# Designed miniproteins, single chains, continued (2): the designs that were tried, part 80

Each design is a single chain, and the fold is of that chain. pLDDT is the mean over its residues in the fold that is shown.

## One batch from the design tools (miniprotein)

Design m6770
Fold by ESMFold2-Fast:
Parts: C-alpha cells; structure tokens; sequence
Structure m6770 (fold): chain A 63 residues (1-63)
C-alpha cells in the first residue's frame, strides 16, 4: 500500500541521514506514523538533506 511504501521510504532516508547527522535523522524518523503525504514529504526532505550534507563532505548519498 502507499502508506507502507511511504513509511518504508521515510525510515530508509531517515536512517541514511542519521549516518551523517544523527539528531536531524532522528527528527525525520519521528514523523513515522503521520499521513502518507507527510511521510512522503519527510522522506523527500531527508533525502535532500542527506545529499546536501554528503556533497559538502565530498561523498555521494548512494554510498
């Protein structure tokens, strides 16, 4: 279901973000259990934050 996919994606992106910023990643992870739209938005934002932080460190988010 869309809700299951949104939750799975949010957990994945928040965990990735936690590897570069543990506090920020935990903040996004706390959004699990919201609406599908809220979880999708949070997953997108967590991905963008991870990409920005890893790019600043000369790393790629997919690593």
Amino acid sequence: SDGTLAKSRLLSEARRLESVDPELGKEYRSKVGGTVEEQQKAADEAFEETYKLMSEKGLHPRM
Scores: mean pLDDT 80

Design m6771
Fold by ESMFold2-Fast:
Structure m6771 (fold): chain A 65 residues (1-65)
Amino acid sequence: MEDEVNEIADEIQKLFQENPSLTVDEVDELLAEIFEEAHNKYKKSDDPLEIKKEIGEKLLEKIKK
């Protein structure tokens, strides 16, 4: 699980390096959307690693689009 989160983080970092047109504002907007969805869906979750993995996967999907 932690290794999976690290792999997603590496993918995101590589994506930023390969797409320098992505602005901090665009990333903040995507993160705000993902956190709003996660807050509504996982309000009572006791597993922070699963939440981090889901957030990372959703962010990666949104950036790739």
Scores: mean pLDDT 64

Design m6772
Fold by ESMFold2-Fast:
Structure m6772 (fold): chain A 98 residues (1-98)
Amino acid sequence: SPLVEFLRKQLARLRALVAELRALVARHGSLLSPQLRAWADAALAFGEATIAQLEDLIANFDSASEQEITQALFLATVASSELYFVIGVMRKRVAEAA
């Protein structure tokens, strides 16, 4: 199914972004403001929740409604955007601290 393959690609992208942000927090956590740390933690929590929802959707795809698929794709887009943006802000902070 091309749509299931597309969902798996979105899932892989989210997993990669979550892994990258976790690594940045682990390596550079001491350089983060409390506000940036809180934002990173919130983005990770939302990303992880979205990953779980996509995994459940893929596992139960044959019973999923078009509305459920559309909602999951929308949430994946929002989660990816937030993760990408906070990673960018963290990378900039790390570069400026060097």
Scores: mean pLDDT 88

Design m6773
Fold by ESMFold2-Fast:
Structure m6773 (fold): chain A 66 residues (1-66)
Amino acid sequence: SAEEKEKERQQKLAELKAQLRKAIAANDVEGAEEVIEQIWDLMQETPKQREEARAIMEKELAKARG
């Protein structure tokens, strides 16, 4: 169902966010870029999803800089 698909998407997104934070903490630039690509691919179906993906990348990159 659409509800189950959304739950799976949210679980996958949470896991990718955790992987991104781990890669950034390890100064793994290539690993971070790979995870960002996966988040982008996961969040491409709607304008709202695309905006959320940009917000996630902006937030995590800002944390890495500060």
Scores: mean pLDDT 78

Design m6774
Fold by ESMFold2-Fast:
Structure m6774 (fold): chain A 81 residues (1-81)
Amino acid sequence: SEEELEKKIIEEAEKAIYEKLVKSGLLSPELAKKIAKYIATATEEVSPEILKEKFGLSDEQVEEVVKITKEVIAELAKKYG
């Protein structure tokens, strides 16, 4: 079903963002998990300022999160679009 596909895409996005954030070495696994879930379940585009305010991220950490998020969105768009 369409609902099952949407849920699968969200779960795949969360996992991909989490794994890439942990691999970057800039974030703890606990923080990476919280951020990955927040981004994957967001109904609107997440701004760098919201990430800084909500998670207390440095500029370097925010830049990496934004980069990884764009990579994952592009990968999923190519796979499912």
Scores: mean pLDDT 84

Design m6775
Fold by ESMFold2-Fast:
Structure m6775 (fold): chain A 81 residues (1-81)
Amino acid sequence: SLLPSEPVVTYKITAEFDSLEKAQQAAVAALQHEPSAKITFQPDNSVIIELTNVSDEKLKELVELIRKYASKVTIEKVSEE
């Protein structure tokens, strides 16, 4: 392409849960909504969800879905380029 490539954006969502069961339910729901999501379980009943090149609308929908299960959700824009 003669045009510069759009930057690759990765979002990192860190969700904290009261229980492992809620963390697992949120992870399953997230994967059903966005199958390309990379999910990492943490020992403290938190889950890290990484999304690459997702639309703002999909990001918002996924965050709202996770908030139904999570006690705390933090969103970080990890990489751009």
Scores: mean pLDDT 77

Design m6776
Fold by ESMFold2-Fast:
Structure m6776 (fold): chain A 80 residues (1-80)
Amino acid sequence: SRRDEQLRALGELARSLKEIYDALKKGDFEAMQKAIEEARRKVRELAALGYPQSVVDDVLATLEEMEKNKKAPGNVVFSG
């Protein structure tokens, strides 16, 4: 059962990653942001299901880098 839940969560994560790539290809940064947030939720679900924390941390770091590097130069919000 736990293994089946892990495989399903991995499949859902893969789908969310595809949605990020599709959004980036279209230049749809709103859809990209939504897909990144969904992917983060799926990665945290994998952690809760006992997936190795080092792998979870690496994926989360990659998602953060994609968000920062691919965010459109739209309205620049300066965090003071």
Scores: mean pLDDT 74

Design m6777
Fold by ESMFold2-Fast:
Structure m6777 (fold): chain A 84 residues (1-84)
Amino acid sequence: SEEERKLLRDAFERVVPENYASLPPSMQLMADAGLSVEQYLRMVALLDRYVAGEISPEELLERLRTELGLPDELLAMVERALAR
């Protein structure tokens, strides 16, 4: 759980290059979300592909929705983060 949250924070820090403590509350909430290990690892893999420039923000959001089944609330937070 704690290791999962740290790895999620590290992934978000690569997408949004800001100190975790200075992130908007919505991003902190997403990083602290209790995702399943499977959802979490797949999310990190998709974020890594996005950071590498392999997929678009739109494709990332579509895959998070369709492949991981993330709640709309979390998808909205990711969309806002990608707009930064």
Scores: mean pLDDT 63

Design m6778
Fold by ESMFold2-Fast:
Structure m6778 (fold): chain A 114 residues (1-114)
Amino acid sequence: MEKIKEAGEAFLEAVKNLDWEKAIEAFKKLWDAIRPVFGSEEILKAAKELYEALENKDKEAAIKALEKLIEALKKVKETLSGEKKEIAEIVIKILEETKEVLKNTSEEEWKNAK
C-alpha cells in the first residue's frame, strides 16, 4: 500500500514537472508494485504502451495509453475485493489525475519539457 501510494505520487509529481526521466523511473516503480496484483494481458499491454509513449515524449500517445490503462484497471476492479480493490482505486485516481495534467499541458509546454 504505502509503496504503491509513494510511487504513484512520485509519478504524478514528475508529470506535473514535465520531467520525463523521473516520470519513467516512477512509473517503473509503480508498475513493479502493481504487476503482481493486476497481471491481465490488457493491463500489461496498456502499461507497455504508456512506458513507450513516455520514452518517446509523445503526449498524445501517453494520454491514449493512460486512458486504456485506466479502463483496463476499472474492469479488473469490478472483479476485486478488499485490499486489492483499494489498491486499484488508489492507482486509478493517480492515473486519472496524471491524465488531466497532461491534457491541460499546452503543446508549447510539452515541447519545452526536459
Scores: mean pLDDT 78

Design m6779
Fold by ESMFold2-Fast:
Structure m6779 (fold): chain A 108 residues (1-108)
Amino acid sequence: SMKIYRMSDEVILEAAQRLIEAYNANDVEAVREVLDEAVEALIKEYPEYEKWSESKLYTLVIVQILTLLLGRIPSVEEVEKFLKDLGLEDIVSRAEIEEVIDLMRKYS
């Protein structure tokens, strides 16, 4: 199984703040741009992430943001709710959320 490499707390907090701003502006394109930039930053630092699907990388970014904000690894239901609140529910499956959370638990 692949190792999980974490973004720095500063990068996660910046991404979280920008996501909240985009959400409050009701700007779905800006939400996607923030996630795409976070994914590009992850791939630049850890090129092995190029082998992951876009949906899994979006899930990984979201799970890392929620882990920092909650002070614990989120439940599947918490990740699904956050994705729905961002308008991303059609992009990520429950199975992908479960896989990413299990990887986070294994490597935390």
Scores: mean pLDDT 80

Design m6780
Fold by ESMFold2-Fast:
Structure m6780 (fold): chain A 59 residues (1-59)
Amino acid sequence: NAEELKQKAIDAAKAGDDGTAHSYLAELARQTLTRDDGTWIPSPEVVEAAHAYEDARAA
């Protein structure tokens, strides 16, 4: 479930657990990235999770 992985990544990032947050972000990207004929588009869930991770780390 992409929504569940997104929430787990955000929660880990807010807790300061970079390793766990990064692992969930990688799994979310694997499940939600769209690939087509040499191009790929990150899903909105990946983009939102990455922004939340960046914001948490910028604190």
Scores: mean pLDDT 67

Design m6781
Fold by ESMFold2-Fast:
Structure m6781 (fold): chain A 81 residues (1-81)
Amino acid sequence: SHMDEVARALARVEEIVALIRAGASKEEVIARLEELIAETTDPEVRAALENLLAFIRSTDDREAILLAAEILAQELREVLA
């Protein structure tokens, strides 16, 4: 269901946030996000993840990357509320 894919995406995005906080490389973050996108069939969830991926690819600012991932996690939490 849509809500099941939102819940799974939230858990995986929170893992990505934790990896960024732990100092993971941009390449590792991109690889994890690409894996999640490949597993995602819900078009709204997929679009949100692809937008995050495009943003991460566009910048080397780690603080901006972390903030973008945290914003997506918060948006996904709000859908589940």
Scores: mean pLDDT 89

Design m6782
Fold by ESMFold2-Fast:
Structure m6782 (fold): chain A 80 residues (1-80)
Amino acid sequence: SVGARLSTAMKALREAREKGLLTDEQVEEIEELLTKAIDAYLKGDLESAREYVDKAIDLLSSNLPKDEQQKFNKQIKQAG
């Protein structure tokens, strides 16, 4: 579900930020996308919410180290 993917991405971003795995610019870009996804989701715009969540997931996946990337990709697959 969009909500489960959004929750998973938010948790992964927080963990990556705490571990210093992303640059400040990457964190800000991903946070902006997740904020837009949350706004769209709360308004019932599931198509826009999915698009923003997927962009955030792609940026997280692409910029995480290999082990964290593998863990994150598995979590996203389980979220649907």
Scores: mean pLDDT 85

Design m6783
Fold by ESMFold2-Fast:
Structure m6783 (fold): chain A 69 residues (1-69)
Amino acid sequence: AAEAAAQAAADALGGRYVPVVRFTKWAIEKLEKGEITREQALEEARKAGFPDDVAEAIVTAAENLAKLS
């Protein structure tokens, strides 16, 4: 069922959900302060073990939020 697939995805992210939130907050702060570039944030996300799709989504969200804060 779609609900079972969504639960499996949530469980798979459960081990990475907290790291995703922590990384996103870190990236927002560093980008807002101009301490890192988008390219540096993407490199740090890759070093943290995030796949490219997730890294790009996190960094794009962080960059947009940094511009609003």
Scores: mean pLDDT 70

Design m6784
Fold by ESMFold2-Fast:
Structure m6784 (fold): chain A 74 residues (1-74)
Amino acid sequence: AAELARFQAFLEREKARLKQTYDRIIKSLKKKAEIDPENKEEYLKRIEDVNSQLEKDLARLDQLAADTAARFAA
């Protein structure tokens, strides 16, 4: 159905957007770690937290996609 196709397209866009947003955050934190070595460990810890959150957000979208596909399975 058109609704399932629209929802799948939406989730693909959201996954791409999340990856781009988190990539920018991680690159910014890596840059800060390079120019502020006294706080390097703090920035690296934040990168770990950001990566963990990205994995959780992506897993949530994947689960939502699977659940929705199952509900629309003809």
Scores: mean pLDDT 82

Design m6785
Fold by ESMFold2-Fast:
Structure m6785 (fold): chain A 100 residues (1-100)
Amino acid sequence: DSEALMDQAIAAGEANRARAQAVLDRVLATHPDLVARYRQVIESSLSVELPEQVLTDLAAAATVLELHQQGVYSEDDAQAARNYAEGLLARLVRELAAER
């Protein structure tokens, strides 16, 4: 049943987005300096211009992944942040490349 699979995918996407946002908000509050450093590195490393909020979200996600390796964040939190950031970046890079 393709309809049930689509509904499940939408619900999972919404839950993942909510969890990712909560984790990103937390890391921005607890490690703002590290997020700012990742933001600068990502911005200087990309040949494409990203919206400010996307750049911040990518930097926050990278910070969560780094801190997960240090035992600060759970695997579930790291996975949610990674999936959200990878999906957002892949879509935006493709859209920017296609429109330019």
Scores: mean pLDDT 76

Design m6786
Fold by ESMFold2-Fast:
Structure m6786 (fold): chain A 81 residues (1-81)
Amino acid sequence: MEEEKKELEELKKRLYFALLLKYSLQGKPKEEADKVMSKIKSREEMEKELERAEEEIRELIREMLERGIEAAIKRNEELKK
């Protein structure tokens, strides 16, 4: 029971920080993470939300990379002579 409780706390912690990272990348306040955490009632819901958050973080990083490349291209065009 104590070991299961420790696993649940670690999962909860991992999910919370994954949500914080996701919302930070989206320019949203940390309170959005708190809202998601307050709605989760089971381990299964936490695991699903974590998987979803990690997938959304991957997509956000891809979008940031694409925007970074586009910004670099635009800067190079502006400086080209």
Scores: mean pLDDT 79

Design m6787
Fold by ESMFold2-Fast:
Structure m6787 (fold): chain A 114 residues (1-114)
Amino acid sequence: MEAKSEEEEFVLRLTAVKLRLMGDEIREEDIEELRELYLKEIEKLSEEQQKKLEEKIEEAVKKLRELAEKMKEKLKKIRTKEERRELLKETIEEVSRILKELREELEKAKKEDE
């Protein structure tokens, strides 16, 4: 299926948010934009799928907030550029996992709603 304008806007905005979340800081504003993007995207699904995905969205948001706090505390203890690069790499990998799992849940719900 070809992307409709609404789905294209979701993919583009999601990509921008992912790039910002995979930067050197996980910002609350980016977490909130991610939450709003997914909540809007699921509005086109059945009520059953919306309820299921709302729980998954809130779980992902919680994980991202916890990761942001852990990163902030670890950054206070970092003494070298190498340690900072290692922390950023680990954080990027964890953000990627959280976002991938959320995207897979969304795609599964879309297939169940076909």
Scores: mean pLDDT 80

Design m6788
Fold by ESMFold2-Fast:
Structure m6788 (fold): chain A 87 residues (1-87)
Amino acid sequence: SASEEAAKEAARMAKKAAEAAKKKDPVKSSGGAIGAIGSQVHVELVGGDENALKAGEYAVKAGYYAALGDAKKAEEYAKKAEEYAKK
């Protein structure tokens, strides 16, 4: 479904942001954060279910911490985004 695809995209963007933060790449971490925000907006626009909306929310949190260089928190939230995207 569109909701499922949007949730998976959000989780994918969160994972990329977290990986960039772990590699200490501030440009790619910031790009990943912007991608996560866009993916969360996409989940809302397609009328995502509760699990898809939570995946988007956690993706934005992962992007936020990735942009701050907090790789550990970015990885934790990216994992939560993935868990909700699979529900």
Scores: mean pLDDT 81

Design m6789
Fold by ESMFold2-Fast:
Structure m6789 (fold): chain A 94 residues (1-94)
Amino acid sequence: ERAAELARLEARRKEVEEQMKKFITDYLLKQGYPKEKAEKIAEKSVEIAREIAERLTQVAVDFYDWLLEQGKLSEQGKADAERLRRDAEIERAV
């Protein structure tokens, strides 16, 4: 189960990265950027987005841990925060 889930998340990540590269390249070309510069910016943007996603996933886990520790959430809010924390942990494992 976990190995299959990780493989699915990795495939999705690669698909999103390819779509992001295409979107940024096409957008910059429409703005009048040279193709070489547009492609380099797109590649660098994906690298930065990957680093940010890794940091945001860790921040999300830390935030939900903090939020749960505050004891101010309703029972529904606690259940939602625990689920979102679990989802962030799974994303971090990819």
Scores: mean pLDDT 72

Design m6790
Fold by ESMFold2-Fast:
Structure m6790 (fold): chain A 74 residues (1-74)
Amino acid sequence: MEEARETIEGVREGAEELSRRDERARPRTQELVEEVERAWRTGSPEETLETSIRAALELARLKEEIEEEKRKKE
């Protein structure tokens, strides 16, 4: 359970970091954070951990998309 909480906090930090880097990403990163928080409230600890890991992977994908978009604009 504690590991799941730590992973959730990591997702929140990653989401904030991406949002600070590109404010346009905030709606998408916030959506991921909300999904993880919903799993924490209503899901099992195992489901919460799996959802948090998936969210972290999606954040990594969003980071790549943001970088790719900036490259194309430059």
Scores: mean pLDDT 74

Design m6791
Fold by ESMFold2-Fast:
Structure m6791 (fold): chain A 89 residues (1-89)
Amino acid sequence: MPRVSVLGVLNNKEEVEAYLERAKPYITPEDTVIIVDFGSTDGAAKLAKEMAEAAGAKVIVLDAGSTELEVGEELNKKALELGKKLLEE
């Protein structure tokens, strides 16, 4: 049964790595991993993509935006709430 997992990343490379190491045994080639990148500069989004692809899953990367201050701030608030829900539990 294919599963969809959503993972938010914001300069939290170590936490993302630890989370995906624990999730790795549960990731299958039928699963889709959606990575929401909030403009990380530490390589967290790249690491998350590489780890999920190495597990065989389909990976989709969504850029939460850095285009304009007002638009980026609104998207960042919405994406932060979504990403935090998944990383907190």
Scores: mean pLDDT 68

Design m6792
Fold by ESMFold2-Fast:
Structure m6792 (fold): chain A 84 residues (1-84)
Amino acid sequence: MEKEAEERALRVAAEKMLETGDLRSGLQAGIDEAEKEGNEKLVETFRALLEAIDAGRVDELTPEQRKVLAKIGDALAELEAARR
């Protein structure tokens, strides 16, 4: 259940990034989707990523935050490849 909710939020974030070309808009869409699914941990992770990007410093990301960002990148690449 939680894993499917996570994958859905990550895909929503990636779709919004493709649509807008804006990482902030993508992360905000991911937060909104994670909140609808009740995944508080994922909401906190997306908010932390958004704050790090707003600060212009992504070098201080935790391994967990980097893993989530990498998963968003993977979803973005999958959408760009039109493999859905």
Scores: mean pLDDT 75

Design m6793
Fold by ESMFold2-Fast:
Structure m6793 (fold): chain A 93 residues (1-93)
Amino acid sequence: MQQQLQQQIQQGQRYLDLGQRNLELAQQYLRLAEQDPQNADDYLSLGLQYVGSARGYARSMMRLPPTRDQGRRMLGRADGLQRRIQQLGQQLQ
């Protein structure tokens, strides 16, 4: 089923690119929260939204056999980043 595999690879690559961009934005907002405590709550809220989007793309990748392992790794990174953002938010309160 080579044609189905190619379509799944292309779709998985799009999810990978979108998920990676969302993780990078979440990491950027985490750093901004660390640098600017007065606006930290706003930055952390945005960071959590981008992590949520990345988790969505990771789960979509896990439903595609060619990108299942990449999706699992992305989900792990997103879960770790979400915990770090939530922990920093608690420490700043």
Scores: mean pLDDT 87

Design m6794
Fold by ESMFold2-Fast:
Order: sequence, then C-alpha cells, then structure tokens
Structure m6794 (fold): chain A 64 residues (1-64)
Amino acid sequence: MAKPSADELLEAVANGEMTLEEGIKVAEENGDEKAVERFRAMKYTADKLREIGDEIDAELKARK
C-alpha cells in the first residue's frame, strides 16, 4: 500500500516515472486537494510554454 505523498508524486512526474495527468488523478484519489492544485498550475505553465514555442516555430517557418 503506497499512498504517495504530494512530494513523492511531484518527484515521480519530474523524473518522468509518471505523467502529470496521472499525478493529478492519484492526488485526487488520495483527497490531496493541495497537490491537485499544484499539479494543475504546473500543467497550465507547461501548456503556455508549449503554445509560445509553437507560435515562435510557426512564425520562423513562415519567414524562412
């Protein structure tokens, strides 16, 4: 029985042992709302960085 703590879930996601979505789901199942909020904030930041990168790539490709 491993009910991983928020810190253990964060470490596993950071090390690539699990996805951010899986970490959120496990935190929700554990009732750790603080961990869920933290992971959602990290996902939002990652999604925003990806959008910025995609936009830069599209502009660079268009300018050739």
Scores: mean pLDDT 73

Design m6795
Fold by ESMFold2-Fast:
Structure m6795 (fold): chain A 55 residues (1-55)
Amino acid sequence: SPLEEFRALVKTLSKEDKEWLIEQLERLAAHYRAEGKTDLAARLEAMIEVARQEL
């Protein structure tokens, strides 16, 4: 699945790069929520959850 491919990528990142990625995804998810793009925001929120699990 796309989320499992994303998890595999996240596992290759340093702790600092994972934290940076989470911050960027959170900003983007908030932006899509503000625009009413709820499906895109929900996908990014799922990615954030995966990235946080790999910290």
Scores: mean pLDDT 89

Design m6796
Fold by ESMFold2-Fast:
Structure m6796 (fold): chain A 90 residues (1-90)
Amino acid sequence: MEEKEKEVEKEIEEVKEKLKKEGKDEVELEIVELAKEAYKALFEGKLEEALELAMEALKKAELLHRTSGLSEEEIEKRAEELLKKKLEEL
């Protein structure tokens, strides 16, 4: 688990660096931070907490891009699919 957790942290830090290099806003960095916390909760076996954090990240991303096309239920489904895919890649 620790080794896989470090790999995910590296990926998130790379995305963070890329966003900073592109002059991205604090909100985009907050989204990446929430994704990091979601993956950490997933690796700790806290699936419900991981889902909630992933949903918060997606909600912030939707607001940042000024999209209102997604319902809260659709955001939850997307978060579940992302977490499921990440868990299967482990």
Scores: mean pLDDT 67

Design m6797
Fold by ESMFold2-Fast:
Structure m6797 (fold): chain A 68 residues (1-68)
Amino acid sequence: SLIEKQLRLIVERSRSVDQLLEGVRGLADHYGLSDEQIQQLLDVVRANQNSSREVLFQKLTEVLNKIL
């Protein structure tokens, strides 16, 4: 999906956890997710901040697919 492609770019290009949080928030808001749904995605970023970028992306897409 387009949202997953944009999410991958955010995960791959972000240089810090703060940039990841900003990028994920902005993407989710752009696609009309609720504040609660946005918070769920941000919680995934925080929980997986020490994981590889690929693991973070997989966990984010798992949660996104449950939200959508």
Scores: mean pLDDT 87

Design m6798
Fold by ESMFold2-Fast:
Structure m6798 (fold): chain A 93 residues (1-93)
Amino acid sequence: MMEEIRKLVIEKLEELKKTSKLKEEIEKVIEMIKNGASPQEIYDYLQELAEKYPGEGEILSAEIMAIMLKSQAEVAGKEPDEELIKKELEALK
């Protein structure tokens, strides 16, 4: 995992942790990422979470997966086009 993706995922997981009932499980995912776990190892753990905590774990697993995928997309769009942002703001007038 690229360092930039890793940092962004950790930041988003820390925010998720503030409102989650499964704070300790989120902390485990953060530690896995910090220790260099592969995306596959993280995905395997998320499946385990969904099985271990029916309902709450399924929701959390989906949220963490979404954060990982969104973070990969954001790093792929790493150069935000300031002109595009400006045009979107202009369109709101």
Scores: mean pLDDT 71

Design m6799
Fold by ESMFold2-Fast:
Structure m6799 (fold): chain A 61 residues (1-61)
Amino acid sequence: GTVTTTLEIEAEEGESRSVLRVTITRTGDQVEVEVEAVETGAASPLALAKAAEAIREWIAK
C-alpha cells in the first residue's frame, strides 16, 4: 500500500523561526521525499537548502 506522512519541522534560534514542510510518500520499496521551506525567518537561504537536502537524504534511506 501507499503511506503519506507530512511533517512540519520548526527551528528557532533566538527570535528567528524557520519552518520546513516534509512530505514522505512510501509505496513498497519506493520513497518520495519533498521538502519545502514554508517560513524562513532570519536563517540564510543556503543554510535552509542544506538542511532540506540533509533531511531528504536521511529519510530516503
Scores: mean pLDDT 70

Design m6800
Fold by ESMFold2-Fast:
Structure m6800 (fold): chain A 68 residues (1-68)
Amino acid sequence: MPSVDEVMERSLGRIRRALEAGDREELLRIVQETANELWKLSGGDEDKLSQQLQKMAAEVARLLEEAR
């Protein structure tokens, strides 16, 4: 199984490329796939999921500012 860090790094790379392409549909797909992977990795542990989602949100916010 991929680590949380690997999932985050892969997803952020995909998000950056989708932002550069202006592809909203791909962005939504990446977000859905990432949320599903993080949920599976948490094993239903809401605390772990919340922590990882907060980290992802901070990184996504930075990418959105860079793409502006």
Scores: mean pLDDT 76

Design m6801
Fold by ESMFold2-Fast:
Structure m6801 (fold): chain A 74 residues (1-74)
Amino acid sequence: APEAAKQQLKELYDKAVEAARNGDVETAEEIQKQAEALKPQLPADDVDAEFYYNVAKGAPLAARYLKENTVPVP
């Protein structure tokens, strides 16, 4: 059901935020793959589902940035 896929995606969103904050690229990439697998099952025109999906999809890039940068940019 689309609602079940959205719930799973919300759980992936929480994990994606944590993985990105920790610079955990491997976990973030796994979360991205799981989010992409859920995409066809998501409810149509659901802005919350789209938001969770975009965060999960972007997590590897954010995690790589945090892992590879030792000092904050100004």
Scores: mean pLDDT 78

Design m6802
Fold by ESMFold2-Fast:
Formats: structure tokens, sequence, C-alpha cells
Structure m6802 (fold): chain A 98 residues (1-98)
């Protein structure tokens, strides 16, 4: 039953993260999507092992440099997927700290 409760929690976190990503995609605001992704990645840096910090910082730097770049529909969908993944990881790590 504890494993079933954990499974439901993980499923809810992923569902909510996918819904937030879809909402950002449907807004048409590609800059906001990238800014929200950067925010979640910054939270991951605060919780992640220091070994991962240089790689995460490089991803953030690239996103910050490309904030005003026009993206294809496919690139926007990939960013939304990355946002959902980052948010879900942040929420799961926050839950584990409680």
Amino acid sequence: SEMEELRKLVEEIWKESEEEAEKLLKSGDSKKLREELIRELRKLIEMADPVLHPSLEKVIERLEKELDKELSEEELKELAKLYATARAQVKMLEWLKE
C-alpha cells in the first residue's frame, strides 16, 4: 500500500507537470516557457550533486542567450517536455526532503 501511494504521488506530479508544460505551450509565449524552464533548472542546481552543476549551468546559459530566438513548433514541444521533466524532478526531490 505504501508503494501504491508513492506510485500515485509520482503519477500526480508528472500529470501536473505535463499540464503546466501544455499550458505554457498553448500560451504561445516561448520566452516565458524558457524563463520558467530556467527557474526549474536553478532549483535543480540547489538540490543536485555538485558534480552536475557545471552541466546544468551550461544548459541555463544557452537558454538565457536564446531567450529572444524564434523556435520551431518541434523545438517548442521539446522545451515543454524538458520543462515537465525538470518540474517533476524538482517536486519529487522537494517531497523527499519533507
Scores: mean pLDDT 82

Design m6803
Fold by ESMFold2-Fast:
Structure m6803 (fold): chain A 65 residues (1-65)
Amino acid sequence: GPREKERREKAERRARAILAAIASGDEVTVRVAAHDLGISVEELRRMSHEEIAERIEALLEEEGL
């Protein structure tokens, strides 16, 4: 439905921002993202774009978004 599409779009945007932060060496953004996702910075750096987006989508669903 519309909420699932909106969640997916938000998750994809956040995943892209996280990947950009990793690529640019923005350690503050990377640490905050890892904390919000409930994983280590090391784990986050090993994840693919798809894996990051899927984890964010699951968290947004848990929040009822």
Scores: mean pLDDT 83

Design m6804
Fold by ESMFold2-Fast:
Structure m6804 (fold): chain A 65 residues (1-65)
Amino acid sequence: STLGDAGAALARREAPEVEVEARSTATETVGVAKTDTAQATSRGPLSDGLGAAARAAGEALRKHG
């Protein structure tokens, strides 16, 4: 039971769920804590942030090789 639950949780966290959950949590927290910042992030900076994350992942893979 615990082993199965851990496996499911890891799959959800390691898969796209981790990225989606991180975005939702960050955006929601910023939105309720700082509306102006959240609006700015939603327009342009959010897209830039997603691009930066993708770049970092690619660089990590390249450096690993």
Scores: mean pLDDT 54

